# Designed miniproteins, single chains, continued (3): the designs that were tried, part 53

Each design is a single chain, and the fold is of that chain. pLDDT is the mean over its residues in the fold that is shown.

## One batch from the design tools (miniprotein)

Design m9939
Fold by ESMFold2-Fast:
Structure m9939 (fold): chain A 60 residues (1-60)
Amino acid sequence: GEKSAKAAEEAAKKGDATAAAVAAYDSGLIGNNEELARKGVAAGQAGDAEAAAKYAKEAS
């Protein structure tokens, strides 16, 4: 949910792609949107913390 999306956004501001990816995955599972969770994880693994946070927010 929203709490995980906020965590992803905060991680992205710090440049922590791994933390952003984890938060995006959790957000997607709680929000019942596994597709967005997977995209968030992929973005985080590619080092794109901002994209990972965006997908977490959309999944919430």
Scores: mean pLDDT 69

Design m9940
Fold by ESMFold2-Fast:
Structure m9940 (fold): chain A 94 residues (1-94)
Amino acid sequence: SYEKAIEEYEKRIAEDPNDAQAWFKLGVVLQFQKRYEEAIAAYEKAIALDPNNAQAWHALGVAYKKLGKEEEAKEYYQKALALDPNNEAAKENL
């Protein structure tokens, strides 16, 4: 369940608030629940800790697009592509 996954990642974050991967994975689970604003907050924490996480930049773009913020989404897709030029999903969204 998504609730169980959220509990697991929140526990990891409580044990280590600098666990960039736990913040990223929390964002992914929140996005599957369509909790886009909360997912964005988690992705922003992940990127603050690991700004080279191309997947987190791409995921921010997807969440912003789901909120109807197309200009912001494109900017984040461009950042993801700059970090990982082989990211096919980011290329398709530009």
Scores: mean pLDDT 87

Design m9941
Fold by ESMFold2-Fast:
Structure m9941 (fold): chain A 70 residues (1-70)
Amino acid sequence: MPELSPEELGEEVRRLLLKAGLSEEEAERLGREVERRARELDREGKGHLKPAVATGLVLRGIGDLLEREL
């Protein structure tokens, strides 16, 4: 499959976080952060790190939710 663009990766993360129980506002904010960081990685020739950055931000968002609710 072709590599996901920064926009596609951000949108995928937003959808995943919504399914995990984050608010639409929080999911959009983190999705945009993934998109921003992915664009920076592509500009620096480090596009192979995009999945790792997306995974890290997803885990951070879920961790923040659990800390607030527990």
Scores: mean pLDDT 79

Design m9942
Fold by ESMFold2-Fast:
Structure m9942 (fold): chain A 65 residues (1-65)
Amino acid sequence: AVLAAFAAYDTDGDGTIPTSKLAAFAASLGLTPSAAEIAAVDADGDGTVDLAELMAWLQAQQARA
């Protein structure tokens, strides 16, 4: 499940994942995002992704035909 994968990559328990780990996280879910898609999920540009940003991004990935 997405939440279980998120918890596994949230190694410091702060509720965020660094963008450097996001590609590996996506690959663990069978996703192959582009660099632009990875950059887009970091909407605030702080180099980390919280659960809300990640869920919105995954919904966008699943919505594509």
Scores: mean pLDDT 70

Design m9943
Fold by ESMFold2-Fast:
Structure m9943 (fold): chain A 94 residues (1-94)
Amino acid sequence: SLVEELRRARKENAPEEEINRLVGALVAAAPLGDDVSEEVALAAWRAVLAAIDLALDPDNEAARRELERALEIVRERASEEVREITERLIERAR
């Protein structure tokens, strides 16, 4: 699972450069549904990453703010299908 790769990288304290590379690869290669813009795909995967960060440290206020910001973009700009896929990925990140 791509979510498990992100979780592993965070648990192993991978550098932010590697995390950003993984997120970029997910945006480019992982399908979230039809006609997904790069901005929406980036927001969805950033929401998943923030959910992983919160699962590892529930008191991480920066991750909480990032999750809220990224989910706002997904809710406002994504199709219903992409929103549902993003919510399922976030649930798997916990």
Scores: mean pLDDT 81

Design m9944
Fold by ESMFold2-Fast:
Structure m9944 (fold): chain A 61 residues (1-61)
Amino acid sequence: MSLEEQYLQAARDYAARENVPEELTEELLARIREAVAKHADDPEALERELQRLIHEMLARL
């Protein structure tokens, strides 16, 4: 499984546990794909961006 696939699966599992609405889950998955593409050459920036996206999603619940 690729790093992108691992992050997407983790996000889906997290959303299911936290009862995140489907619309917000789809938004999160799209933003994760965008972050992976944007930060392909910077793993640290990728991890920070992914943590930020998850935090923003939780704040909207």
Scores: mean pLDDT 76

Design m9945
Fold by ESMFold2-Fast:
Structure m9945 (fold): chain A 68 residues (1-68)
Amino acid sequence: SHAEELARAIEEGTKEMAEEVSKYDEEAAKKIEELGKEAADAARRGDLERAVELLEEVGRLKKETLKK
């Protein structure tokens, strides 16, 4: 289903992001992984609004840690 495909993409993307962030901040990486899992679960149940909110927090944590 599209929901499962989206959830998988979220899990893969946030896991890769957490691996990159973990080189700089292990606590932030763990938080990104937790939020990514929650966002994927929200996507699976069709709660796209919640998934987006969680992914925005992931993006904020990545930006703060990597200081792009």
Scores: mean pLDDT 84

Design m9946
Fold by ESMFold2-Fast:
Structure m9946 (fold): chain A 66 residues (1-66)
Amino acid sequence: PLSPTEQRILDAALEVIDRHGVGASLREIAEAAGVSVGTVRHHFPSKEALLQAVLEEMLRRAEEER
């Protein structure tokens, strides 16, 4: 299960990536989630880890809708 903070970061990452592409910075994602970059890195130690979690969340939502 995801903490509320992790869920906010993933929701913000999905929105930012949809608008700005996968080149979006951790800072932009943190700003959209309303947290610090340090908070994002605490939950997702690298941008690669965050992008993997975003992909998994996208696939999970697609399965739940169908």
Scores: mean pLDDT 78

Design m9947
Fold by ESMFold2-Fast:
Structure m9947 (fold): chain A 62 residues (1-62)
Amino acid sequence: DILEQVRRLVMRAVYAAQQGDWELARQLLEQARQLADSAPPEQRQLGYQFVDATQQHIDYLK
C-alpha cells in the first residue's frame, strides 16, 4: 500500500526533525513525495496532503 508507505516516511521525518536531524527529515520528505508521485491518481492527492501537512509541521518546529 503506497499510502501506508508515505505515512511511514512522513512519521520518520517528524521523528528525525524532533531529534534535530533536519537533513534526514528533508530526505525522508523527498522520498515520501517521490512515492506519492508514483501512486494511483485516487491516492496521489492524499499522499501529497500528508507530505505538505508534515512539511508545515516540521517548518513550525524550526
Scores: mean pLDDT 83

Design m9948
Fold by ESMFold2-Fast:
Structure m9948 (fold): chain A 91 residues (1-91)
Amino acid sequence: SLAESMGSAEELVKQIKELLEKAAKATDPQTRVSYLVAAYLLFSAGVAAGVLTPEQLEELIKYAEEIAKNATDPVVKEGIERLKKLLEKHL
């Protein structure tokens, strides 16, 4: 239904942005990875549902790059790289 599609799209975008913001603010690797994994799962779901626009994907990629720039932990960098590749595939 249209109402379900619109609601899920708005919720998904909002949640992804919130998770990326929390990841960007996180100072410890465990917290950052947790938010990035959650964002990755939501991106995967949104991509599968076709609800994300190219403009939204580009904004989210930019956010992910800022997080990657501040990351020193190899595990965190790997998680961010996977997230970026997922986003870029759908531009």
Scores: mean pLDDT 70

Design m9949
Fold by ESMFold2-Fast:
Structure m9949 (fold): chain A 80 residues (1-80)
Amino acid sequence: GLKEKLEEILKLAEKKDIEGLKRLKEENKDNEATVYLAEFAIALLKKDFEEAAKYAEKILSLKNEESIKALERLVEIGLE
C-alpha cells in the first residue's frame, strides 16, 4: 500500500541511495505520491532545492496527510 511505499522511500533517502529511489519511482509510475516523494528525495540529496520545491508543491497539492508527513521527514534527512 501507499504507507509501505512511503516507508521504503524514507529508508532509501536515509541511506542516500539515489539509484534505489530512481528504481522505486520507475516501478511505481502510476502512483503520483510515490513518484513525487521519490523525485523530492532525489532533488534534496543532490542539493537541487529548486527541483525539490517543485515536487514539494506537487506533494502538498495531493492533500494526503501521510504524504505530507513523509515530505517533512525527507526535509530533515536531506538537510543533514
Scores: mean pLDDT 84

Design m9950
Fold by ESMFold2-Fast:
Structure m9950 (fold): chain A 58 residues (1-58)
Amino acid sequence: GPAAEKLRERIAEIEKKKEELLKKGDQPAVAMGEKEIKELREKLKWSEEELEKYLETL
């Protein structure tokens, strides 16, 4: 649904930023990005209503 699509777009943006940080050799920042991606992917299991409320808090 629309909220899940927005969350997927957010994940894609973090993945792009992670690749830039990897090129800079910032391993701690890359690891934090990977953790955030995992947590957001877990949220994709939530209902559209729960995701909409979550996205409004960002």
Scores: mean pLDDT 82

Design m9951
Fold by ESMFold2-Fast:
Structure m9951 (fold): chain A 69 residues (1-69)
Amino acid sequence: MEEEKKKLKLKANEYLLQATEAVRAGDPDRAAELFKKAAELYKQAGDENRAKVIEKSIPAYAEAARRRA
């Protein structure tokens, strides 16, 4: 049970890192998709608060990516 939650959080963190790389690359669509995947994995791991924070941040990160494109 705890091992499954740890694996989900590790995958969520990997998607979060990939999403921030997409922001730096100026790809808002890719960044939004990767943040959404990270949020879903955090929800599955039982971390609804972190998932909600990520979801609320998606529009701001997409805007930041657009300004870098």
Scores: mean pLDDT 82

Design m9952
Fold by ESMFold2-Fast:
Structure m9952 (fold): chain A 80 residues (1-80)
Amino acid sequence: SKEEIKAKIDKVFAELAKEATPEQRQALVRAYNAALDAIDAGKSKEEILKAVRETAEANGLDPELIDRFIEKLEEVLKEV
């Protein structure tokens, strides 16, 4: 369900946010919101991952954090 996907993404975001600086946390929030918006819009897994990566890059998120967020999202979207 959308609720299960969102709950898993919330956990991923919370884990990454603990390691992020305040500036990186703002970029992570933008990427996280892009994921939720794409899910609410009924986008495919590929479209969700693309929206997250593009939003994260546009907001200057560290490439290591982008890759970790995308990897965790891909696993979440594969399971539900």
Scores: mean pLDDT 84

Design m9954
Fold by ESMFold2-Fast:
Structure m9954 (fold): chain A 58 residues (1-58)
Amino acid sequence: SEEEEKRKRIVELLKKFWEAMQNNDVEKARKIIEELEKIDPELAEQVRHEFDLWEKAR
């Protein structure tokens, strides 16, 4: 289903996001958040908040 495909894409994007964070790839992490925002804006806002906290803790 379309919802099932969207869920799979979200899972892949979240996996790539954490990989980017672990590799200190700030630009990649931001692009992934932008992609998440197109699919699930509420989830993207939560992920962006986590990203901002991580950036400040560096």
Scores: mean pLDDT 84

Design m9955
Fold by ESMFold2-Fast:
Structure m9955 (fold): chain A 55 residues (1-55)
Amino acid sequence: SEDRKVALLVGLLLAYPEDAATLLAWAREEGVDMERLLARLAEQDPALAARIREL
């Protein structure tokens, strides 16, 4: 489900921020809601979310 994909991606971005570009490319290709993903990431790590938003 969409919510599960977002939760998994948030977890992966937090655990492996060095892979952010690859994870974001995959998320975009899979049609993940990028605004929802970034909002959920920002709840846990606003600095990382801001950094990713500029990619």
Scores: mean pLDDT 82

Design m9956
Fold by ESMFold2-Fast:
Structure m9956 (fold): chain A 87 residues (1-87)
Amino acid sequence: GSSEIEKLRKESEELRKKGYVIAANAVDQSAKAIEYAEKGNILEAEIHLGLALMNLSVAKLVGTPEEALKKAEEAIKLAQEAIKKAL
């Protein structure tokens, strides 16, 4: 829903302010995936989920702190659940 997307966008901004830009990108892409899934655009939702997963992988590789990685992983899980509901 709109409230969940707003919460994720706020979490992304907070991560970005802390310098965890790649983890913030994963959360932002997850929010976009949810928005597209809610609009019934499954292809765009899957593309943004893929970008979120790529950013999470890069965030892990560059040594992003566990608390920031957990925020990205939780956002990705919400995006996966939104896509399943839209199918």
Scores: mean pLDDT 90

Design m9957
Fold by ESMFold2-Fast:
Structure m9957 (fold): chain A 92 residues (1-92)
Amino acid sequence: SMEGYEFAKNVLDMAREAGASVEAEVEGDTLTLRIRGLTPEQQTAIALQGIGLELDGVEVRVELKGDELTLTIGGLSPEQAAEIKEEAESLK
């Protein structure tokens, strides 16, 4: 979805500003982002946004495990998923 795509882009922008690392995987129509090095404030903001999107029916899931934030985003086009994966790879 467009909202899932924009959410992922905003998350990558926050990760870039924080100097965080991002691992991106694509499986079918689903993108998984695993992020480390975000501040607790940034993790909370992203988690709340993602939960809100999930409640509104957007295909987004958020998991917080210690210092790792995992986002699972469905409903992306192959082009959208590839673009986000390429941007995430640029943060390594």
Scores: mean pLDDT 83

Design m9958
Fold by ESMFold2-Fast:
Structure m9958 (fold): chain A 56 residues (1-56)
Amino acid sequence: MTKEELIAMIDSLIEQSKDPELQETLKRIRDLAKSGEYEKAKEELAKLFGIPVEEL
């Protein structure tokens, strides 16, 4: 997955969510991806949804 694809996926999840706490968490993960911390962003997203990071 590219940086652009990861950011687009996170943005889609933010738009679909109505939970402010989840939106803030997703925005923080998006900022990690934008700063070049891809692996950390993927790990945090994987933990949030309870999936293996390899599936991202």
Scores: mean pLDDT 78

Design m9959
Fold by ESMFold2-Fast:
Structure m9959 (fold): chain A 65 residues (1-65)
Amino acid sequence: GAAAGEAAGRAAAEAGAAAGSPRDGLTYGQMVKRGGEEGLSEAEARAAAEAGARANTDSAQKGLS
């Protein structure tokens, strides 16, 4: 479901940052492209990227509210 996708997207983004350089970390859009190149479906790569973006948006809204 959506919650599982959100966790997967966030975990993928965090794993990428941890394995690589946070300064040169992949954006969610770049993660979608890389996922496609590695054989992930467009829907799977996009869902992971969108889940990560949604988590970031929720955190920002809570901070501003």
Scores: mean pLDDT 54

Design m9960
Fold by ESMFold2-Fast:
Structure m9960 (fold): chain A 83 residues (1-83)
Amino acid sequence: SANLKKAQDYLAAAEENTRKAREVKDDPKEVSEHAAEALGNISQANIYARKMSEEDSEKINQEALKIGTELAEALREAREAAA
């Protein structure tokens, strides 16, 4: 469905921004900018997940949680480096 494709596209963008945050880990400002983009994309994916089948929604939610966990790790590393 169109909603499933949109959710997948948003998760792909979130994953890319999480990767970019890790690449600039020595710059807390750049990490924060990419992290904000990743969080926004995760939020959009979750909104579209509510507009699809329960099984597809569950898969999108699981992928979003994995990306969110990776993003949280990147943010923690940046905060520890800044302290």
Scores: mean pLDDT 85

Design m9961
Fold by ESMFold2-Fast:
Structure m9961 (fold): chain A 84 residues (1-84)
Amino acid sequence: SRERVLEEAEAVFTGLRIAIEAMEEVLKENELSPEQQQELLKEALKVAGEIAAEFEERGITEELEKEGYERAKKRLKEKAKKLK
């Protein structure tokens, strides 16, 4: 149904937005080469997918958006540290 497709799209786009916001913050705190930035982007895409899947299952709430952001930020900080 169209409604299901739009709900999935909203979950995916919200997950991507959160991951981008977390990645921007991590990039501000870490000097990474272009190659390291590309590896960070791959990790951001993975966490975006995980957040999107949770939104599809549980709905999009302010609490889940906040939890998603904190999860993304933590994972991307850990990834950035390993890339150095």
Scores: mean pLDDT 86

Design m9962
Fold by ESMFold2-Fast:
Structure m9962 (fold): chain A 57 residues (1-57)
Amino acid sequence: KVEALLEEAERKRALAEGARHIAEDVPEGRELALELADKQLEEAKKLEELALKLKEE
């Protein structure tokens, strides 16, 4: 359960990094790509916090 949450968080971090690379390469889509990257990072952090909370059980 905790492992699944951390795996999902890592996946979201990878998506955020990919979106940042797109933002660097495609100026027209940069704003949307950066917004997506920020959203994915925020979700990853929430999953990591949940995993830490469950680990303390």
Scores: mean pLDDT 79

Design m9963
Fold by ESMFold2-Fast:
Structure m9963 (fold): chain A 68 residues (1-68)
Amino acid sequence: MEEEERRKELEERRRELGREIARELLEAVLPQLVEWAKQGKFSPAAAAEIEKALEEVRRELEEERRKE
């Protein structure tokens, strides 16, 4: 009898993979957004919003690491 264990292990691995992919995507995308803002691709208002989002995501990632 191992259906619950198999389901739990698969769910945990899938969640870990999903979170790992999300973290890598965020880390890759954030520098790109900052570069575009610096290049003047966005209005000053949009650049400010991107900067705020960058700081929020960065802080969330740091908090997630501390939670472990």
Scores: mean pLDDT 68

Design m9965
Fold by ESMFold2-Fast:
Structure m9965 (fold): chain A 55 residues (1-55)
Amino acid sequence: AKATVTPLSETKVKLVSDGPVEVYDVKSNKTVTLPAGTHILDVNNVGGISAEATT
Protein backbone atom coordinates (compact mmCIF):
# COMPACT_ATOMS: atom_id res chain seq x y z
CA ALA A 1 0.00 0.00 0.00
CA LYS A 2 1.05 3.61 -0.56
CA ALA A 3 1.38 5.85 2.50
CA THR A 4 2.01 9.61 2.58
CA VAL A 5 3.24 11.49 5.66
CA THR A 6 2.59 15.24 5.83
CA PRO A 7 3.83 17.43 8.72
CA LEU A 8 1.01 19.45 10.32
CA SER A 9 2.91 21.02 13.25
CA GLU A 10 6.06 20.51 15.34
CA THR A 11 4.41 17.60 17.18
CA LYS A 12 1.82 16.23 14.69
CA VAL A 13 1.95 14.52 11.31
CA LYS A 14 -0.85 13.47 8.97
CA LEU A 15 -0.65 9.92 7.62
CA VAL A 16 -2.76 9.10 4.55
CA SER A 17 -2.72 5.51 3.30
CA ASP A 18 -4.59 3.56 0.61
CA GLY A 19 -4.07 0.33 2.59
CA PRO A 20 -3.00 -0.99 6.01
CA VAL A 21 0.13 0.65 7.45
CA GLU A 22 2.23 -0.41 10.43
CA VAL A 23 3.34 2.28 12.90
CA TYR A 24 5.81 1.65 15.71
CA ASP A 25 4.31 3.02 18.92
CA VAL A 26 7.24 4.17 21.09
CA LYS A 27 5.16 4.51 24.26
CA SER A 28 4.02 0.85 24.21
CA ASN A 29 7.10 -0.49 22.32
CA LYS A 30 4.81 -2.26 19.84
CA THR A 31 3.92 -2.07 16.17
CA VAL A 32 0.30 -0.99 15.61
CA THR A 33 -1.50 -1.67 12.33
CA LEU A 34 -3.64 1.26 11.15
CA PRO A 35 -6.35 0.77 8.48
CA ALA A 36 -6.48 2.67 5.19
CA GLY A 37 -7.46 6.32 5.53
CA THR A 38 -6.30 9.46 7.32
CA HIS A 39 -4.61 9.37 10.73
CA ILE A 40 -3.07 12.11 12.88
CA LEU A 41 0.04 10.90 14.74
CA ASP A 42 2.21 12.35 17.51
CA VAL A 43 5.79 12.73 16.24
CA ASN A 44 7.17 11.93 19.72
CA ASN A 45 5.30 8.60 19.80
CA VAL A 46 6.15 7.38 16.28
CA GLY A 47 9.38 5.38 15.98
CA GLY A 48 8.78 4.09 12.47
CA ILE A 49 6.22 3.72 9.69
CA SER A 50 6.08 0.74 7.33
CA ALA A 51 3.52 0.42 4.54
CA GLU A 52 2.47 -3.00 3.26
CA ALA A 53 4.59 -3.94 0.23
CA THR A 54 2.60 -4.81 -2.88
CA THR A 55 4.46 -7.27 -5.12
Scores: mean pLDDT 71

Design m9966
Fold by ESMFold2-Fast:
Structure m9966 (fold): chain A 78 residues (1-78)
Amino acid sequence: LKEEALKALEEGDYVTATGLALQLAAAGDVKGALEIAKKLAEAGKVGQAEAVLEAAREAGAPEEEVEEVEKVIEEARK
């Protein structure tokens, strides 16, 4: 799942990357989900990054890592 999500991001397939990242969060790989959320935000996909970040947070992601991704999302909004 994580490797497939990273591959999708490299190929510009943000829809597939988002779907796989949501599955990572549901499976408990919150760090993998946050990594994909950060890359989505860096690509300007703010809404998709926010959806993945929220799923990771609900799945128990560390608050420090959540805050780091939130900063990237806020910068992408400007």
Scores: mean pLDDT 81

Design m9967
Fold by ESMFold2-Fast:
Structure m9967 (fold): chain A 66 residues (1-66)
Amino acid sequence: ANAALLARVEALLAEWRRTHRPVDLAVLEARLGPLAPEVLARYDPSGSGVLGPAELEALRRELRAA
C-alpha cells in the first residue's frame, strides 16, 4: 500500500537528516524491497547510484498526493 511505502520513505528522509549519508540501492532494497531499483531509476536518471534529500522529498510528495 502507498501508506506503507510513504512511511518507509519518511523514515529514510529522517535517517538522512540525522546521518547525511547518501541513500544507495542497498539501503533502498533494505527499506523498500523489490521497488528499490524502480525508485532509483526514476529519481536518479544520471545513474549516480544514490538518492539525495531532494529526490526522497519528491518521492514523499508523490506518495502523499496519490
Scores: mean pLDDT 75

Design m9968
Fold by ESMFold2-Fast:
Structure m9968 (fold): chain A 71 residues (1-71)
Amino acid sequence: MTAEEYLRKGMDYFHEGDYEKAIEYFEKAIELDPNYAFAYLVLSAAYRKLGELEKADEWAKKAIEIDPSLR
């Protein structure tokens, strides 16, 4: 499975409301492509849905660090 395939699978779980599964697949996408800025952004969104606001902020900062156009 590619980073893009893991991201898509994570997004499927995110839309189903399974944020824990979404995080698992977004982390797999990042493991395959550590510069995948969008994967960090959606990982941040999933943590925000779980109420883990500090983790959400950390991952959002990482996304912007990799792709400043997301500012």
Scores: mean pLDDT 84

Design m9969
Fold by ESMFold2-Fast:
Structure m9969 (fold): chain A 69 residues (1-69)
Amino acid sequence: KVNEAALRAAEEIEKRGINDPREAFVVYLREKARLGVLTEEQIDRIAQTLGLSDEEREALRKAYEEAKK
């Protein structure tokens, strides 16, 4: 699952031509959240520690909710 998150993130980064390391890292976190390897508390703490935007935080939240289904 950890390897799957990294693979999915790499594919999305290449597909979108992301050159910003912050954006690349957020994509990776979103894929980890989607696979259910991050808790809601961990997502909130990461977002606060990294100073994620409201849009970035919302993307992580949506991925987390998808994992719960």
Scores: mean pLDDT 74

Design m9970
Fold by ESMFold2-Fast:
Structure m9970 (fold): chain A 63 residues (1-63)
Amino acid sequence: MSKEEKLAQLLADFVRAHRDATPEQVDELVEELTKKLKELGFDEETARSIARAVVNAVLARRE
């Protein structure tokens, strides 16, 4: 499985697990996702940027 395939699966699983996330959980969720992305081989800066974007997108899906 490619790094891109692992990333897509990780993000899908994370979004599914955290659909009910609240704004107070942003920092915890960013740290959790950053750690998982680093385990996939992303550097800390890239991992944190992706994590922030994904967590913000999850919170924006309040429909």
Scores: mean pLDDT 78

Design m9971
Fold by ESMFold2-Fast:
Structure m9971 (fold): chain A 80 residues (1-80)
Amino acid sequence: SLAERMQALSEEALELLRAAGEAEAAGDWERAAELYRRAAELLEAEGHPALALLALAEAERALGDEEKARELFEEAQKLA
């Protein structure tokens, strides 16, 4: 599951993803997108490319680009 995969991540990556989710829940879409992009960069550097693409998909969704989010989600599925 995603939760099990997240348990294997660094504390910094988990904090960025948590903060991004909280910003999104609060309706701070620009902040959520920024935090998801930062999480994606760290996840890619730590060897989690599928999770990095999922974080980028969430960033695009937060900014209202549903088509770009879908494309990134599909790319992540190919790496999972």
Scores: mean pLDDT 82

Design m9972
Fold by ESMFold2-Fast:
Structure m9972 (fold): chain A 90 residues (1-90)
Amino acid sequence: LEAERRELLERLRALSEEAARLGDEAAANPSAEIYRRLAEVLEEGAEALERLAEVYEREGDEETAEAARRAAEQLREGAERLRELAEELE
């Protein structure tokens, strides 16, 4: 459980860094490709948060698990918005 949690947190950190970089690029020069790439990163983050929620639930930390699931939902909503913006740019 600890090793699994640490691996998921490391992945989330890497995805967060990539999202920040893509966000900066999108702000400077918006494009359908950049928006789709950012949406992919947010979806991967949501999947990692859902797995992290399962780990916390197995550890008996239901409050943290619920918070992680809410964060995953927010990332999925963000990804849908970014895909909508990408379609508008095509």
Scores: mean pLDDT 86

Design m9973
Fold by ESMFold2-Fast:
Structure m9973 (fold): chain A 84 residues (1-84)
Amino acid sequence: AKEYAEKGKEAAKEGNAVEGGYYAGLGAEAGGKAGDDEGAAAGAEAGKAAAKAGFEKGDAASGAAAALQAIGGAIAGGGLKAGA
């Protein structure tokens, strides 16, 4: 769970918004399903970073996709606190 969030943050830092969002979504979902609120929150934050990187690059579609994947993962995992 946390491992995916870390990969998401690293990909976002390198400007890979799509890949960052994908890993962030996986981290948030896995953390939520495991009852790991901290892991779910970390995944959601990684997703925000990936979305921001995409928007700053001028690729709104990649930024939006990253944000949606992170939010969807957090919701699917039951990590509503991460989305609130």
Scores: mean pLDDT 64

Design m9974
Fold by ESMFold2-Fast:
Structure m9974 (fold): chain A 65 residues (1-65)
Amino acid sequence: MTLEDLVNALVAALDAGDHSALAATLRELQAAGVTAEQLRALAPDNAEVQTLARQMEAGLAARAA
């Protein structure tokens, strides 16, 4: 599975309102070491993905503190 495949799965889960699929895809992205910057670069025009990328950065900052 590529980063693009994971982002496409994330967008599909968001569009469907499938919270279970969304949570599973986010876990896979984190396990794959995908950064918030990579996520933004893969879906720059998707406001929902941009919001998730910001939440990932906030989570990383909280863990680093």
Scores: mean pLDDT 72

Design m9975
Fold by ESMFold2-Fast:
Structure m9975 (fold): chain A 58 residues (1-58)
Amino acid sequence: SLLEDAENALKGAELALETKDRAVALAALHSAQEVLERGSGEAKELAEKAIELAKQAL
């Protein structure tokens, strides 16, 4: 689901910040952008947070 995809993208972005892994950050960013394009409500809010964190890891 979009909500689960958003939650997974957020976890990926958090992992990228912890590990300094650029590839993980890029994967999380792309997943979050897809959720943001199609999502609404909570899924969109989580996707926006994931994008912010992923950008910090890049």
Scores: mean pLDDT 83

